# Designed miniproteins, single chains, part 21

Each design is a single chain, and the fold is of that chain. pLDDT is the mean over its residues in the fold that is shown.

## One batch from the design tools (miniprotein)

Design m705
Fold by ESMFold2-Fast:
Structure m705 (fold): chain A 95 residues (1-95)
Amino acid sequence: SRESDLKNVAFEFVLTYMTLRQYQGLSDDDALQRSIDRIVREYPDVLSEEQAREIGKRVLEKIKKSKLNLDIFNPGVLKYLFDLAIETMREVEES
């Protein structure tokens, strides 16, 4: 289903973004760009490049506003980011 596809993309996006930030020490902007590039490459049938870029931009803006400590070992943070990604994907599809 479309819902299932969006959840799979959101999960991959969150894990890629957090891994690039936490383990590779990339900046938010670099981690975001590489995560978007991966989603566009691996899930072209789920999201267009334009949709993926807009989703990434909105997610980053929301993260920066929250001032959340993005500790990958905190399950509450991972759930928050996953829910945020899903919400943002729905907003972009409806716009």
Scores: mean pLDDT 79

Design m706
Fold by ESMFold2-Fast:
Structure m706 (fold): chain A 65 residues (1-65)
Amino acid sequence: DPNRPLTVEDLMRIGGVNKEVAENLLKAGITTKADLFAATERDLLAVPGVGPVTAINFATGKRMA
């Protein structure tokens, strides 16, 4: 369900995302799977604690889906 609220645990399943990064993503307004798919690599890089490798992993994951 793309409109289901994301938990910290859901975000931590993404390669390179720890608890702090997951909490920062939620604070940045990425609260659902739909929000995550709508986010650009630039938007992800703006989140504190997200490095280039983590941002690429997000972008690659949504392009494969």
Scores: mean pLDDT 71

Design m707
Fold by ESMFold2-Fast:
Structure m707 (fold): chain A 118 residues (1-118)
Amino acid sequence: SIKEKALEVLDTVREAARLIAKKYGFEELQAEIDRLFDEAKKQVEKATSKEEIARILQEFAERLARVMREHAAKMTPEEQEKIRRAGLALLDTLVAEAEKYGIPIDRERFAALRAELA
């Protein structure tokens, strides 16, 4: 089902986030991100349409970007750059996996979010 595919998208992005956090040493940020994934998965499990799933993934991406920006604001310029690159990589992974499974994402909203992280 599209719901099962959306859960697989979230699991793929979560694994990417864990690898990035380990690479850059952002363990506290990883814990907060893990909580966002758990919330998004619960919302997807309750969703009744592909349009609702697309909205949940959009809202998840926006929350993820906000959390990453808030953590970056307290860090050195070098660490801020690492977090920005990580955020862009996670967003690109989310979009690619959602499109692979035919989830009707709002490409314009994702492009705007990507531009905010750049």
Scores: mean pLDDT 83

Design m708
Fold by ESMFold2-Fast:
Structure m708 (fold): chain A 86 residues (1-86)
Amino acid sequence: GAAAAEAAKKAAEELAKELEAGLGKQGNSVVKSVKAKVEVDGDKAVLTIEAEVEIDGKTYHVKVKLTLTVDEEGRIVIVDKEVEVK
């Protein structure tokens, strides 16, 4: 219902913030940009993350799409995951 969708959206937004906090230099990798988008679809939230990552002078475009729900204990459940690297 609407309450489950709202809880899933909040969980996805918190996860997006944690991922964006990882911006910058990580060893030999440089995260140049992160764009996170959260959409509600029925009782689920869809988190789409698009990032540009430089590794050893090469820039990769990474797109991750996570479909999330929340269980009765408030735990995030990933029901679908898609990853694309270019």
Scores: mean pLDDT 72

Design m709
Fold by ESMFold2-Fast:
Structure m709 (fold): chain A 72 residues (1-72)
Amino acid sequence: LSVEEATRLLEQAAIRLIDEGYSLEEVKRAIRTAATHLVTDGRVTPEQAEEIYRRALEAAEEHVKRKKELDA
């Protein structure tokens, strides 16, 4: 699993959770846990996990923003 593959998977997972009705705080916790597991499993470095988390969080926040714009 490359950093790019992990980033894509966590971005997609974060967006899916938002669409399923989970709060942004719940999604943040989920993607943080997933990124931490990647480090523990030796799949990525802590620095790479932080970047993956940041990008997935950014995708989730933008998705929440666009969803609110559609309702407002």
Scores: mean pLDDT 80

Design m710
Fold by ESMFold2-Fast:
Structure m710 (fold): chain A 85 residues (1-85)
Amino acid sequence: MHSEVRVETENEQAAAELVERIDRLRLETGYVSRVELKGLEVTVTFSDLPSEEAYEELVKRVKEMAEEVGAKRVEISPLEDIDLS
């Protein structure tokens, strides 16, 4: 299963902190295939997910990280778009 979470941050410092937190998640789980930073937008791609439960848990953790760094918006492919502003 291929899934994406896109996070819009307020500034470059918040984007950098979010990337670092997601990179740790990548090392812990092995299910984060890609992390991209484009301007203030961080995109996380998940692959090789063993279950929908694993997907939901990873999405939840990314949302929590986004909220902690003060993100403006979180978009969850394919299902949700969440405005945090």
Scores: mean pLDDT 75

Design m711
Fold by ESMFold2-Fast:
Structure m711 (fold): chain A 61 residues (1-61)
Amino acid sequence: MEEVERLKKEAIEKMKGKSNTEKARILQELADKLRELGLSREEITAVVIEVANEIFKEEDK
């Protein structure tokens, strides 16, 4: 699942310095792409949570 890791990295990079509205859109786009790859709802949710936590971790510092 190298494609999943690539999409996670791209989403994290795109979200840096963006507004909360833009971050929400990027997370939605990530979820849609993961669904197209055939991931289950549970797998998609786990990936989205991981990406969101990475972004919030940087903002919290």
Scores: mean pLDDT 77

Design m712
Fold by ESMFold2-Fast:
Structure m712 (fold): chain A 88 residues (1-88)
Amino acid sequence: MEALFEAIRRAAALFKVPERNLELVLRQAERLLREGLPEGEVRAVLAEVLRWLSENPEASEEEIEERVREALRRVREARRELAEELAR
């Protein structure tokens, strides 16, 4: 958990994400981990959200939550597609 949060803070600094948005992203990370999501999937979701925030630094909390939902949907679909490809 702590190593993941440090990675998020480092990525936010590199992308110049505002401190307020960083706090919201960390809250989303805690929520996803609490809901039982594997750390690897949380990392993939948040990497996508942080990239989007670098282009949308004034995003609202609701917009961030929506982006997290969309990123999670994409991560789950990509994992399913990879599993199907490996089962060939």
Scores: mean pLDDT 77

Design m713
Fold by ESMFold2-Fast:
Structure m713 (fold): chain A 81 residues (1-81)
Amino acid sequence: SEEDLAFAREALKRFNEIRTEVDKILNDPNVSKEEKKKFLEEAEKRYQEIIDEARAKNPDVADRLKATADKVIEHYKKLIE
C-alpha cells in the first residue's frame, strides 16, 4: 500500500539519522568511552522501536531493518572496545 511504502521510506530516513548521530559521537575525541557506550545503547533502543513499528506493518521490511541495525551496532561495539 502507499502507507506501507511511505512508512518504509520514513523508517529508512530515521535509520540513517541515527547512524549519522552515532558516527558523529563515536568520532568525537571529546566524548568519553563511557558516554559513547551509553549513546550506542540508546541508538540500539531507537533502532528497535523502528523495527517493532515496521514488524506490525511489513515483516520483510522489519527483518531487513533488523539485519542492518545488528551489523551497524556490532561494528560500533568493536570500535569502542
Scores: mean pLDDT 83

Design m714
Fold by ESMFold2-Fast:
Structure m714 (fold): chain A 79 residues (1-79)
Amino acid sequence: SMKKSLEALKKEAEKNKEADEKAIEELKKEAVKAAEEGKEREAAILLSAMGILLASTYGEGEAEEKLKEAIEEIERAKK
């Protein structure tokens, strides 16, 4: 049944989204920490990984805005 298939897909997507959101928050925390420690290259790599997960989770437009906010937070942490 299409209805049962859609419900199964929604449940799977919700689980995957929750896992991705947690991974994004972990990457953000690690990137901020790396920036605070002066590890600019490591922070950039973590930002790139976060950008990929943001795009897959939220789509390009929302991902770009969230990534810009994270970049600003990391730049503030460098000081």
Scores: mean pLDDT 78

Design m715
Fold by ESMFold2-Fast:
Structure m715 (fold): chain A 118 residues (1-118)
Amino acid sequence: DKITEIEMQIRLKAGGVADAAEKTAKLVYEKFPNDKELQKLADQLLQLAQQIRKSSSPQQTVDLAGQVGDLIKKIADIAEKKGDYDVAKKLRKIAEDVQALRDEMAKLVAQYNEELER
């Protein structure tokens, strides 16, 4: 069933975004244990990951994936301002990977909607 295959692919990519958010939060807690601002942003990433994992809406998971990417980018910018260029570089790569997953999910959502109209 084509619809079931599309739903499975969206769920797998959404899981990848949630995993990236959780991985980024862990890195922030490990590298910046005394930075309350960065820890609050890491807490927001965990909240977004939970929302992605429990979402039943394909469009909502795309929107949440965008928010994850933007938040990781913001954390990378703060890390760079603090002089942690290695962490900033790693986080920017994770943000790029999340953006790629988000774009793939958006294409799958368009295909999902097309199949529902058939």
Scores: mean pLDDT 89

Design m716
Fold by ESMFold2-Fast:
Structure m716 (fold): chain A 70 residues (1-70)
Amino acid sequence: LPSREEQLAKLRAEAERLAATLSIDELEALLARLREQYANADPSRPEMRELLAYAIAILEELIARKRAAA
């Protein structure tokens, strides 16, 4: 089973790949979807909420970086 560190590293790598290939508008739409998933996440499954929160934080960072580069 992958460790939490491996899962987080994989999420960051995928987020960076998406940020490189998608427009800011597409990334904002993805961010909105992740926030909705987080809001609807089962509180009895904290690990899923943590992964979603991490993905949201990374995507927000990458969108901000992409905006600064534009």
Scores: mean pLDDT 80

Design m717
Fold by ESMFold2-Fast:
Structure m717 (fold): chain A 100 residues (1-100)
Amino acid sequence: SQEEVMREIAEIVLRGAEEVEKALEAGEPAEKILEIIDQTGMEIGWLIVKHQLSEEDRAKVDELMELFDEIAEAVNAGDVEKARELLEELREKVRELLEE
């Protein structure tokens, strides 16, 4: 179902966010953090194509991916605090996506 796919995407996003946060805390290089973001994006992209997500659901997922791009830019700029703020915004959007 579309709901099941959106839940799976949410789980992938949250895992990616956790891995990025751990890498930031460990002082990992920007390249490694970008690899985490890229891998997360690839997994999500495959689910979008495989399950033929609706335009509405795809728009919601695109917002999450835009936040990952902003996190990548913040990390490349050396702005760890901004990256952490964006990670929290990402988690809030995921909570909205799961419709508690």
Scores: mean pLDDT 85

Design m718
Fold by ESMFold2-Fast:
Structure m718 (fold): chain A 83 residues (1-83)
Amino acid sequence: SEFEKTLEEIRELLGKFLEAVENKDYDGALKYLEELEKLLEESGLLTPEIRELIEDLKKLVKEKKITVEEASLKASRILELVL
């Protein structure tokens, strides 16, 4: 289904985001969060709660304070909220 395809793309972008955080690739991490936000907006899945999580992640990435643990926890929460 279209939703299943979108969910797969969300998981792929979250995976790329987590890899970027692990590699301290802050520019890549921001790029993947921006792509995720656009995908969610276009799919009608960008709720206020998910938007807040993405904004929090972007802030931590921009400040270079993001940890793999925090990124993983918030990414899991975004995926849970989309389901």
Scores: mean pLDDT 89

Design m719
Fold by ESMFold2-Fast:
Structure m719 (fold): chain A 100 residues (1-100)
Amino acid sequence: MSKKEQALALILGAGAEFQEAAREAEKRGDYEAAKRFRELSVQLVEIARELEATGDVEAALERALELLKEGQRIAEEHGYEEFARALRLAIEQLERLRKE
């Protein structure tokens, strides 16, 4: 798998995780967290589309990392501990890919 293909898979995977987290937040009546997780999911899909169009892996990874770190802060603030842990691991994977 190319670096671009790996970045696309990780970014789209993170987007899907945010959509699932938004669904779980809504089930809990946490509409603020649900809205913010959906907004982050949409932005990650936009980054993936830009990466597909431009091939700029470095820019895509930098922007995705900023969004994942924001998502981790929201998850921690709202008590989504398991999701916050998943986001920390995803951040580590993206940072490793950026350095390689």
Scores: mean pLDDT 89

Design m720
Fold by ESMFold2-Fast:
Structure m720 (fold): chain A 74 residues (1-74)
Amino acid sequence: SAEELVEEALKRENSDYVTLSTLISVVLERYPQITQEDINEALRQIVGSTSFINASISREEAIKLVEILLELSK
C-alpha cells in the first residue's frame, strides 16, 4: 500500500519528512515497471515541479504522491 511504502521511506530517513529520492527508490524496489514519465507526472501533480527530487515532503503529501504514481503505472 502507499502508506506502507511511505513508512519504509520514513524509517530509512529516521525523520518526520520524506526525501523524494528515498521515496522513489522504495517505490521502484517494489514496482520496477514504473517509468520515469510516471514519476515526473506524479511529482508535477503534488509538488508542481520535477526538480524537487532532493526536496522533503510531509507524510500526507508522500502518501498522495505514491497513490498517484501507482495509478499511473496501470
Scores: mean pLDDT 75

Design m721
Fold by ESMFold2-Fast:
Structure m721 (fold): chain A 70 residues (1-70)
Amino acid sequence: ELPPWALPPEEWRPGDFTGEEADISEYLKKEKEKKPYVLSDGTTFESEREALYAIAKSNFELAIVKEGEA
């Protein structure tokens, strides 16, 4: 029971968003399979390849700010 305004981007940290209370096992499996890649633009991707393509299209104007936390 969290209002939308109570879910700031800081709380949504890549790979650790709110709602871990529900079905934590599902989130753990996703983490082991693939981690979200976050670009400096704030865009997220499920695959590193997609993130790299976005960076290349931007002439390397973007960069990955999160690619692995483990």
Scores: mean pLDDT 56

Design m722
Fold by ESMFold2-Fast:
Structure m722 (fold): chain A 109 residues (1-109)
Amino acid sequence: SRVDEAKARLLEVLDETVAKLKELAAENPDDAALQEALDSAERMAAVYRERLAAATTAEEVVAIARGTRAAFGDIVAAAKAGSSADVAAKLQAIGDETSARLDEIIAEA
């Protein structure tokens, strides 16, 4: 169904976003703000995966996508405030890509 397709795409966005943050955190092991951002993103992803598993309607998937977008935006903003300019730019790029992909899911639902 279109709902199952939207759920699969949202799960992929969550998994790929966490993977990119893990890679960036591994490259910057002394960046405490980035390590905290990874921990927050992993906890957020776990909660939203559970909500997504329970979702049965397009409206529920859109609400989860919007919540993911807002929560991840806050995580990126907090990490950028504590990181170097180079790391902040990479965090912004991950945030922009994730937001764009979530906006596509919202538009197609």
Scores: mean pLDDT 88

Design m723
Fold by ESMFold2-Fast:
Structure m723 (fold): chain A 120 residues (1-120)
Amino acid sequence: SEKLKSIAEKLKKFLEQKRKELTDIYNEAVKRNAPKEVLDLIKKAIKTIDGGIKVADYLIENPNVTKEQAKEFLDKMIKEIDKLIEEIKPYVEQGNPLAKRVYDILKEVKKELEKAKKEI
């Protein structure tokens, strides 16, 4: 539907911006010799956002996708983001500023995914 395509286009643009922000954080983390565990979590966050961009592209290219199917794709991504939030939380609590920045981005991504799901 045109409505679904419009929602997916907005979501894609948002996710592409957040991917860029995460990549900048990753490059900074490498320069600061951040722990491998933190670097791996940032890489996992970028990969999860890449998956979300692919889902958005699929919804843009396939206007015959049902509302139920579209919501199921978004729910799967929300679940993956929730898992990452829980995995990075201990590093945020330890006062790691790079982990805090990634945590804040993941929370923004979750909020935007939930908004997209409600608008479908």
Scores: mean pLDDT 90

Design m724
Fold by ESMFold2-Fast:
Structure m724 (fold): chain A 80 residues (1-80)
Amino acid sequence: SKEEERLKLLMQLNKALVDGDLEKAIETAKRLFELVPEGAEVPLVYYDKKTNTYKTKTVRVESEEDLIKALKEMYEEAKK
C-alpha cells in the first residue's frame, strides 16, 4: 500500500540521517514527497553529540524544499 511504502521511506530517511548520509537522505525525501505531495509532519531522528543519545525532531513540511532544508540543517548540526 502507499502507507506501507511511506513508512518504509520514512525509516530509510531516518537511517540515512543517523548514518550521516545527506545525499541518501535527500534522495529518500524526494521519493517520500512523490507519495505524499500534500505535505506531512515528518519525525526525523538525529544523534545529539552533547547528550550522546538519539533524539527525534518532528518537522511540519509543506514542500520538498522545506524538508531538504531541514535535512541539511540537521546534518550540519550532527556533523559538529
Scores: mean pLDDT 73

Design m725
Fold by ESMFold2-Fast:
Structure m725 (fold): chain A 61 residues (1-61)
Amino acid sequence: MDRAQIAAAMAAKYLAGMSLAEATRLAQEPTAEALKEGLLAAGVSEEMAERIARIFERAQA
C-alpha cells in the first residue's frame, strides 16, 4: 500500500471505529470519491467519510 492508502486505513480505523482489515480493504480504492462511497456503504457517517477522503486526497498531493 502507498502512503495515502495507509493514512486512509488508519483514519478509518481510529476515527470511524472500523476494523483494521475492513479499513485496509476500503483504503485500496483508487480515488477519494470511491473511498468515500465505500465508507458510506459500510455505515460511516457523511462527516467522517468526507474527512477520511480528504486525508487520502491530501496524502496523494
Scores: mean pLDDT 78

Design m726
Fold by ESMFold2-Fast:
Structure m726 (fold): chain A 72 residues (1-72)
Amino acid sequence: MIEELAKQLLDEDEAVRQEAARQLAQIGGEETARTLAKLAFDPSAPERARRLAAEVLAEIGGEIAREVARSL
């Protein structure tokens, strides 16, 4: 589930990306934050996807999210 939603952050359709971001923010938790951190720091991912992953991390909060936000 979380990995499928993370893949949807790479989708060509903005509505799909925004819906996936909303669901990931609602799920929250360490596993979601860890998955989003990997995407936010992935230099091969599109900038829009990395940015969106960082935004969702900021919404979730927690130790991992704080480390990612501090590094950006």
Scores: mean pLDDT 77

Design m727
Fold by ESMFold2-Fast:
Structure m727 (fold): chain A 76 residues (1-76)
Amino acid sequence: MEEGKEKVREVLEEKVDAAIEAVQNGDYATALKLIQEGIEEARKLAKELGIPEDEYRQIVAEVLQEASVRIGEIQG
């Protein structure tokens, strides 16, 4: 169970990391696309692994909160 949640988090974090790099380069359109793709891929993986929707939403919220802090530091 926990291992499955960690894989979902890893998939989402990989896309979010790429999105943050796009933000650092001023490419906000690519950053938004990468985040949307990450959320969609992580959601599909969560369904395959039998992770409940509420738990998936918690993982997304945590990853996006961390991303928001990192982006805020980049913006100044």
Scores: mean pLDDT 79

Design m728
Fold by ESMFold2-Fast:
Structure m728 (fold): chain A 69 residues (1-69)
Amino acid sequence: PKVNEEAFKALSQEAAVNVLRLELARAEKEGAPQEALDYLRQAIEAAENGDFDAAIEYANKGLELIAKG
């Protein structure tokens, strides 16, 4: 489970932020570890700044922690 980098980079900044916010909300509802939630929050911040490479890196770190839990 990791972000499809090409598809994510094709999104508008607003759409990318909304996708990450939805993922954070799902992770919170499912009781994901705090470290995973913190990475998803960092991914949202990076996307809000237009840094899609950093957003993908942080999102993948968060998703990896969720998958291993």
Scores: mean pLDDT 84

Design m729
Fold by ESMFold2-Fast:
Structure m729 (fold): chain A 70 residues (1-70)
Amino acid sequence: MSPVQIAVAEHELLELVRQGDLEGLKRAIENMRKQGMSDEQLRAILERALAEAERLGREDIAAYLREQLK
């Protein structure tokens, strides 16, 4: 993926975290994988999303993201 596409994907994911949309988050992550985002790029985005989820008290999203980062 291009740097612009990665930045847009990260912004969308963080917005889903802020909204508490766990199902939207799962779908966005699956789409990122299908669009050829590397495991390293995806991991970096998921770590930032986890930090935001923990900051906002989104316990279900935080738990899901911790599982994805194992």
Scores: mean pLDDT 84

Design m730
Fold by ESMFold2-Fast:
Structure m730 (fold): chain A 58 residues (1-58)
Amino acid sequence: VKSIDDLKVGDVVELRGLFGPSSGRKITLNSEEEAKSLIGQTINGTTITPSNIKIVSR
């Protein structure tokens, strides 16, 4: 994705470029707050940026 504003409720996203089993993890976004909080979250020492997120289902 290009920015946090590209994420919407109901999107299934895949996390990429993370350490360990969190790489390739798929998450369903159930709320606006969840979608917006995903970017900037730290998972296994890696801060999530828009480039780490791919929308796989909408």
Scores: mean pLDDT 68

Design m731
Fold by ESMFold2-Fast:
Structure m731 (fold): chain A 77 residues (1-77)
Amino acid sequence: MSLAELLARLKERPVSLREYSEWTGIAESTLRAALRLLGIDPRRPIDVETFIRIEVLLGINLIRRALGLPPLIEIEE
């Protein structure tokens, strides 16, 4: 699923962590760790704001990895 398609779906309604994991292919454990770093309760539905914060965090993690810096979060394959 594209980021634009995911954003369009989230604009209709917030989704559970499990549904978000299924839609994005990101492991639930990785998402829980990301939410913990963001100070967000993983039991709360993921809305557009939470989606943006997750994407920013994962983007920073990717940049840090490319620069040889320790990641902010371990991404499970």
Scores: mean pLDDT 77

Design m732
Fold by ESMFold2-Fast:
Structure m732 (fold): chain A 62 residues (1-62)
Amino acid sequence: MDYTAVAGDRLGPLLNAAVDKFGVPKEELVVYLNGERVAPEDLDALAKQELPAGTRVRIEAP
């Protein structure tokens, strides 16, 4: 799942959409922001923050 963030977007809703799309638990998702992999321990903190407009989000099933 590939997405380009717009103003006001947060990672949390995108993770929920990926869970629904892939049918896997949130903890099993692989997330990249601007091509950089997000550490699993950072996902909860980042899910609560606003994404800068133009951030390239990629979410994959394991």
Scores: mean pLDDT 80

Design m733
Fold by ESMFold2-Fast:
Structure m733 (fold): chain A 100 residues (1-100)
Amino acid sequence: AEEALARINELIQEAARKMAEAIEAGDKETLLEVLRELGRRIAEVLSEVVSEEQVRAFEALFERYIAEIGATDPADHERLEELLLRLFIDAQSFAEAALA
C-alpha cells in the first residue's frame, strides 16, 4: 500500500531529526529511545498490511541495529551516523520490498 510506505517514510524522516539532535547532544539514552519508538511505530504500520512473519523479520532487523548502537561510544558521532544511515536504508528497503 502506497499510504503505508508514505507513512513509514514520514516516521523515518521525523526520527532522523530527533536522532541527529541526540547524537549532537551526546544523549545515547534519547537516541536509543527514539530508535525503539521508530521501530515500534513502523512495525505497527506493517502489521496492518504484511504477515506476522514479515513484521518479526523487521523487528529482528531493528534489534540488530539497536544492539550495535547501544554498544557504540556516544562520543563516536561518525560511527553512530554511519549506523543510522545503514538502518534507514535497510528499513526503507525492507518496507519497499514487503509492500511490493
Scores: mean pLDDT 83

Design m734
Fold by ESMFold2-Fast:
Structure m734 (fold): chain A 111 residues (1-111)
Amino acid sequence: SVEEVERLLLRTARRIAETVQDGIEKKLSPEELAKRVLDTLSEGAAEIIERYPELAQLVEDFLERAKKTIDEILKRAEKEGLSVEEFGNRILKALSQLIGDFLAAARAALA
């Protein structure tokens, strides 16, 4: 159901926020934080594909966009000397937008 996909996405979003918070507290490098965020996204993606294999292509497209977006933010962080907190906040904002777009596409696909 759409409601179950939304629940799985909200759980993944929460885990990403927790990963960013933990990374800030541990003073991780932007590169290490990016890796942990991508790992969390990949785990969430796998859970959605397992329950909704019909969404596999949408999930794969989402992961590709997320990886590209995180890489672009990481390159800018290195160029501008961003703190891990500023880097984490930029990732959270970008991923919130991408998750919203994915949910809209998933609602259309499951209608």
Scores: mean pLDDT 87

Design m735
Fold by ESMFold2-Fast:
Structure m735 (fold): chain A 95 residues (1-95)
Amino acid sequence: SAQDYIDLARKHLREAKQAIKQGDFEKALKHVGKALRYAEKALKLAKSDQEIQEAREVVKEALKLAKEVLSKTEDKQLILKAIGLILRAIGILLD
């Protein structure tokens, strides 16, 4: 269901936040990517305004976390990955 994917996305956002606190930006971005993937699946299955809004809030949080990693890293590969995830999140929110 859409709610199952929202719950999975929220789990990955929590893992991303923990990884940022630990300075593991590669792990953080992997979890941000998974959260965005599950949020996209939730949006495709969403049948209510509430499910759409909850999935969009997940995307907004993922965007914030990717921006936080971008602000904290000097690693070129992590910068490029964070930018890619930021663009993906913006693309989802514009749909």
Scores: mean pLDDT 91

Design m736
Fold by ESMFold2-Fast:
Structure m736 (fold): chain A 79 residues (1-79)
Amino acid sequence: MVSEEELDEAIAEIEAAVAMLLARKYGEYEEAKEILEKLAKRYPKNPYVWYALAEVYELLGDEEAAEEARRKAEEAEAA
């Protein structure tokens, strides 16, 4: 049985995966960034969302934002 919180986190990971597909396959970097930024604010302790956001920032050429997102992902993963 899945709690509402666990189901909500699973949905967030699916949404992050869709955002990454938009970025990697369709070049929709700005749309992917917007989706992932909203997910990262809603699920700040989910490392998957932060790693996905870091990759999108790298694809956009924002190395500083990518490094910060990666740091937050590592911080969430270490918990």
Scores: mean pLDDT 79

Design m737
Fold by ESMFold2-Fast:
Structure m737 (fold): chain A 97 residues (1-97)
Amino acid sequence: MVEELRERIRRLEEELREIAAQPETKENQIRMLELARELAELQAELYRLLGDPLAKVAENQSKYNEIQLLLVEGKYEEAKELLLKEGYKEEEVKKLL
């Protein structure tokens, strides 16, 4: 399980580097955010299995990437709901959207 997670993380990091070398298009931005979210989720799972406190940092990074993905897709109401669930105040959310 741990070795499978490390291999998946390595492959996602390679894919992210490849996309980052491509022209900046909306499709590539969406793909990068999707890969970054998946990478952070796998890192969180790995750190959780290892008992590493960095698991919480990776979880937060995955949520951040999900919110950014929703914003790029124009799903503002869904992004707002996630921000509120993460403990942002309504006044803070209005500044971000």
Scores: mean pLDDT 80

Design m738
Fold by ESMFold2-Fast:
Structure m738 (fold): chain A 76 residues (1-76)
Amino acid sequence: MEDERRQRLIEEMRETIQKLKAGENPEEAFKRLVEIAEELNLSEDEIVQLFLDEGYDEGRAKAVARLIKKEIEKKK
Protein backbone atom coordinates (compact mmCIF):
# COMPACT_ATOMS: atom_id res chain seq x y z
CA MET A 1 0.00 0.00 0.00
CA GLU A 2 2.44 2.70 1.21
CA ASP A 3 5.21 1.23 -1.02
CA GLU A 4 3.12 0.50 -4.17
CA ARG A 5 4.84 3.32 -6.10
CA ARG A 6 8.28 2.05 -5.01
CA GLN A 7 7.41 -1.53 -6.02
CA ARG A 8 6.12 -0.36 -9.43
CA LEU A 9 9.34 1.63 -10.04
CA ILE A 10 11.48 -1.41 -9.08
CA GLU A 11 9.47 -3.56 -11.54
CA GLU A 12 9.95 -0.89 -14.25
CA MET A 13 13.67 -0.82 -13.44
CA ARG A 14 13.92 -4.63 -13.89
CA GLU A 15 12.12 -4.37 -17.26
CA THR A 16 14.44 -1.51 -18.31
CA ILE A 17 17.52 -3.57 -17.29
CA GLN A 18 16.28 -6.34 -19.63
CA LYS A 19 15.90 -3.79 -22.48
CA LEU A 20 19.44 -2.52 -21.83
CA LYS A 21 20.74 -6.14 -21.81
CA ALA A 22 18.96 -6.80 -25.16
CA GLY A 23 20.40 -3.60 -26.70
CA GLU A 24 16.93 -2.03 -27.18
CA ASN A 25 17.38 1.78 -27.16
CA PRO A 26 20.34 1.48 -24.74
CA GLU A 27 20.80 5.26 -24.28
CA GLU A 28 17.10 5.75 -23.41
CA ALA A 29 17.11 2.66 -21.16
CA PHE A 30 20.22 3.91 -19.31
CA LYS A 31 18.68 7.38 -18.79
CA ARG A 32 15.50 5.81 -17.39
CA LEU A 33 17.54 3.60 -15.02
CA VAL A 34 19.33 6.74 -13.74
CA GLU A 35 15.95 8.48 -13.18
CA ILE A 36 14.44 5.53 -11.25
CA ALA A 37 17.59 4.98 -9.15
CA GLU A 38 17.66 8.71 -8.25
CA GLU A 39 13.92 8.81 -7.38
CA LEU A 40 14.22 5.70 -5.16
CA ASN A 41 17.56 6.89 -3.70
CA LEU A 42 19.07 3.46 -4.40
CA SER A 43 22.54 2.60 -3.10
CA GLU A 44 25.22 1.24 -5.45
CA ASP A 45 24.81 -2.19 -3.78
CA GLU A 46 21.02 -2.17 -4.41
CA ILE A 47 21.59 -1.33 -8.09
CA VAL A 48 24.22 -4.11 -8.38
CA GLN A 49 21.75 -6.63 -6.87
CA LEU A 50 19.02 -5.63 -9.37
CA PHE A 51 21.42 -6.17 -12.30
CA LEU A 52 22.58 -9.52 -10.86
CA ASP A 53 18.93 -10.61 -10.49
CA GLU A 54 18.42 -9.80 -14.21
CA GLY A 55 21.37 -11.96 -15.31
CA TYR A 56 24.35 -9.59 -15.41
CA ASP A 57 27.68 -10.90 -14.15
CA GLU A 58 29.18 -9.23 -11.03
CA GLY A 59 31.83 -7.16 -12.85
CA ARG A 60 29.37 -5.79 -15.41
CA ALA A 61 26.70 -5.15 -12.76
CA LYS A 62 29.21 -3.16 -10.66
CA ALA A 63 30.42 -1.18 -13.69
CA VAL A 64 26.87 -0.16 -14.71
CA ALA A 65 25.89 0.66 -11.10
CA ARG A 66 28.91 3.00 -10.82
CA LEU A 67 27.96 4.73 -14.09
CA ILE A 68 24.37 5.22 -12.85
CA LYS A 69 25.60 6.71 -9.53
CA LYS A 70 28.04 9.02 -11.40
CA GLU A 71 25.17 10.32 -13.59
CA ILE A 72 23.05 10.98 -10.47
CA GLU A 73 26.02 12.83 -8.88
CA LYS A 74 26.38 15.03 -12.01
CA LYS A 75 22.75 16.21 -11.53
CA LYS A 76 23.61 17.66 -8.10
Scores: mean pLDDT 81

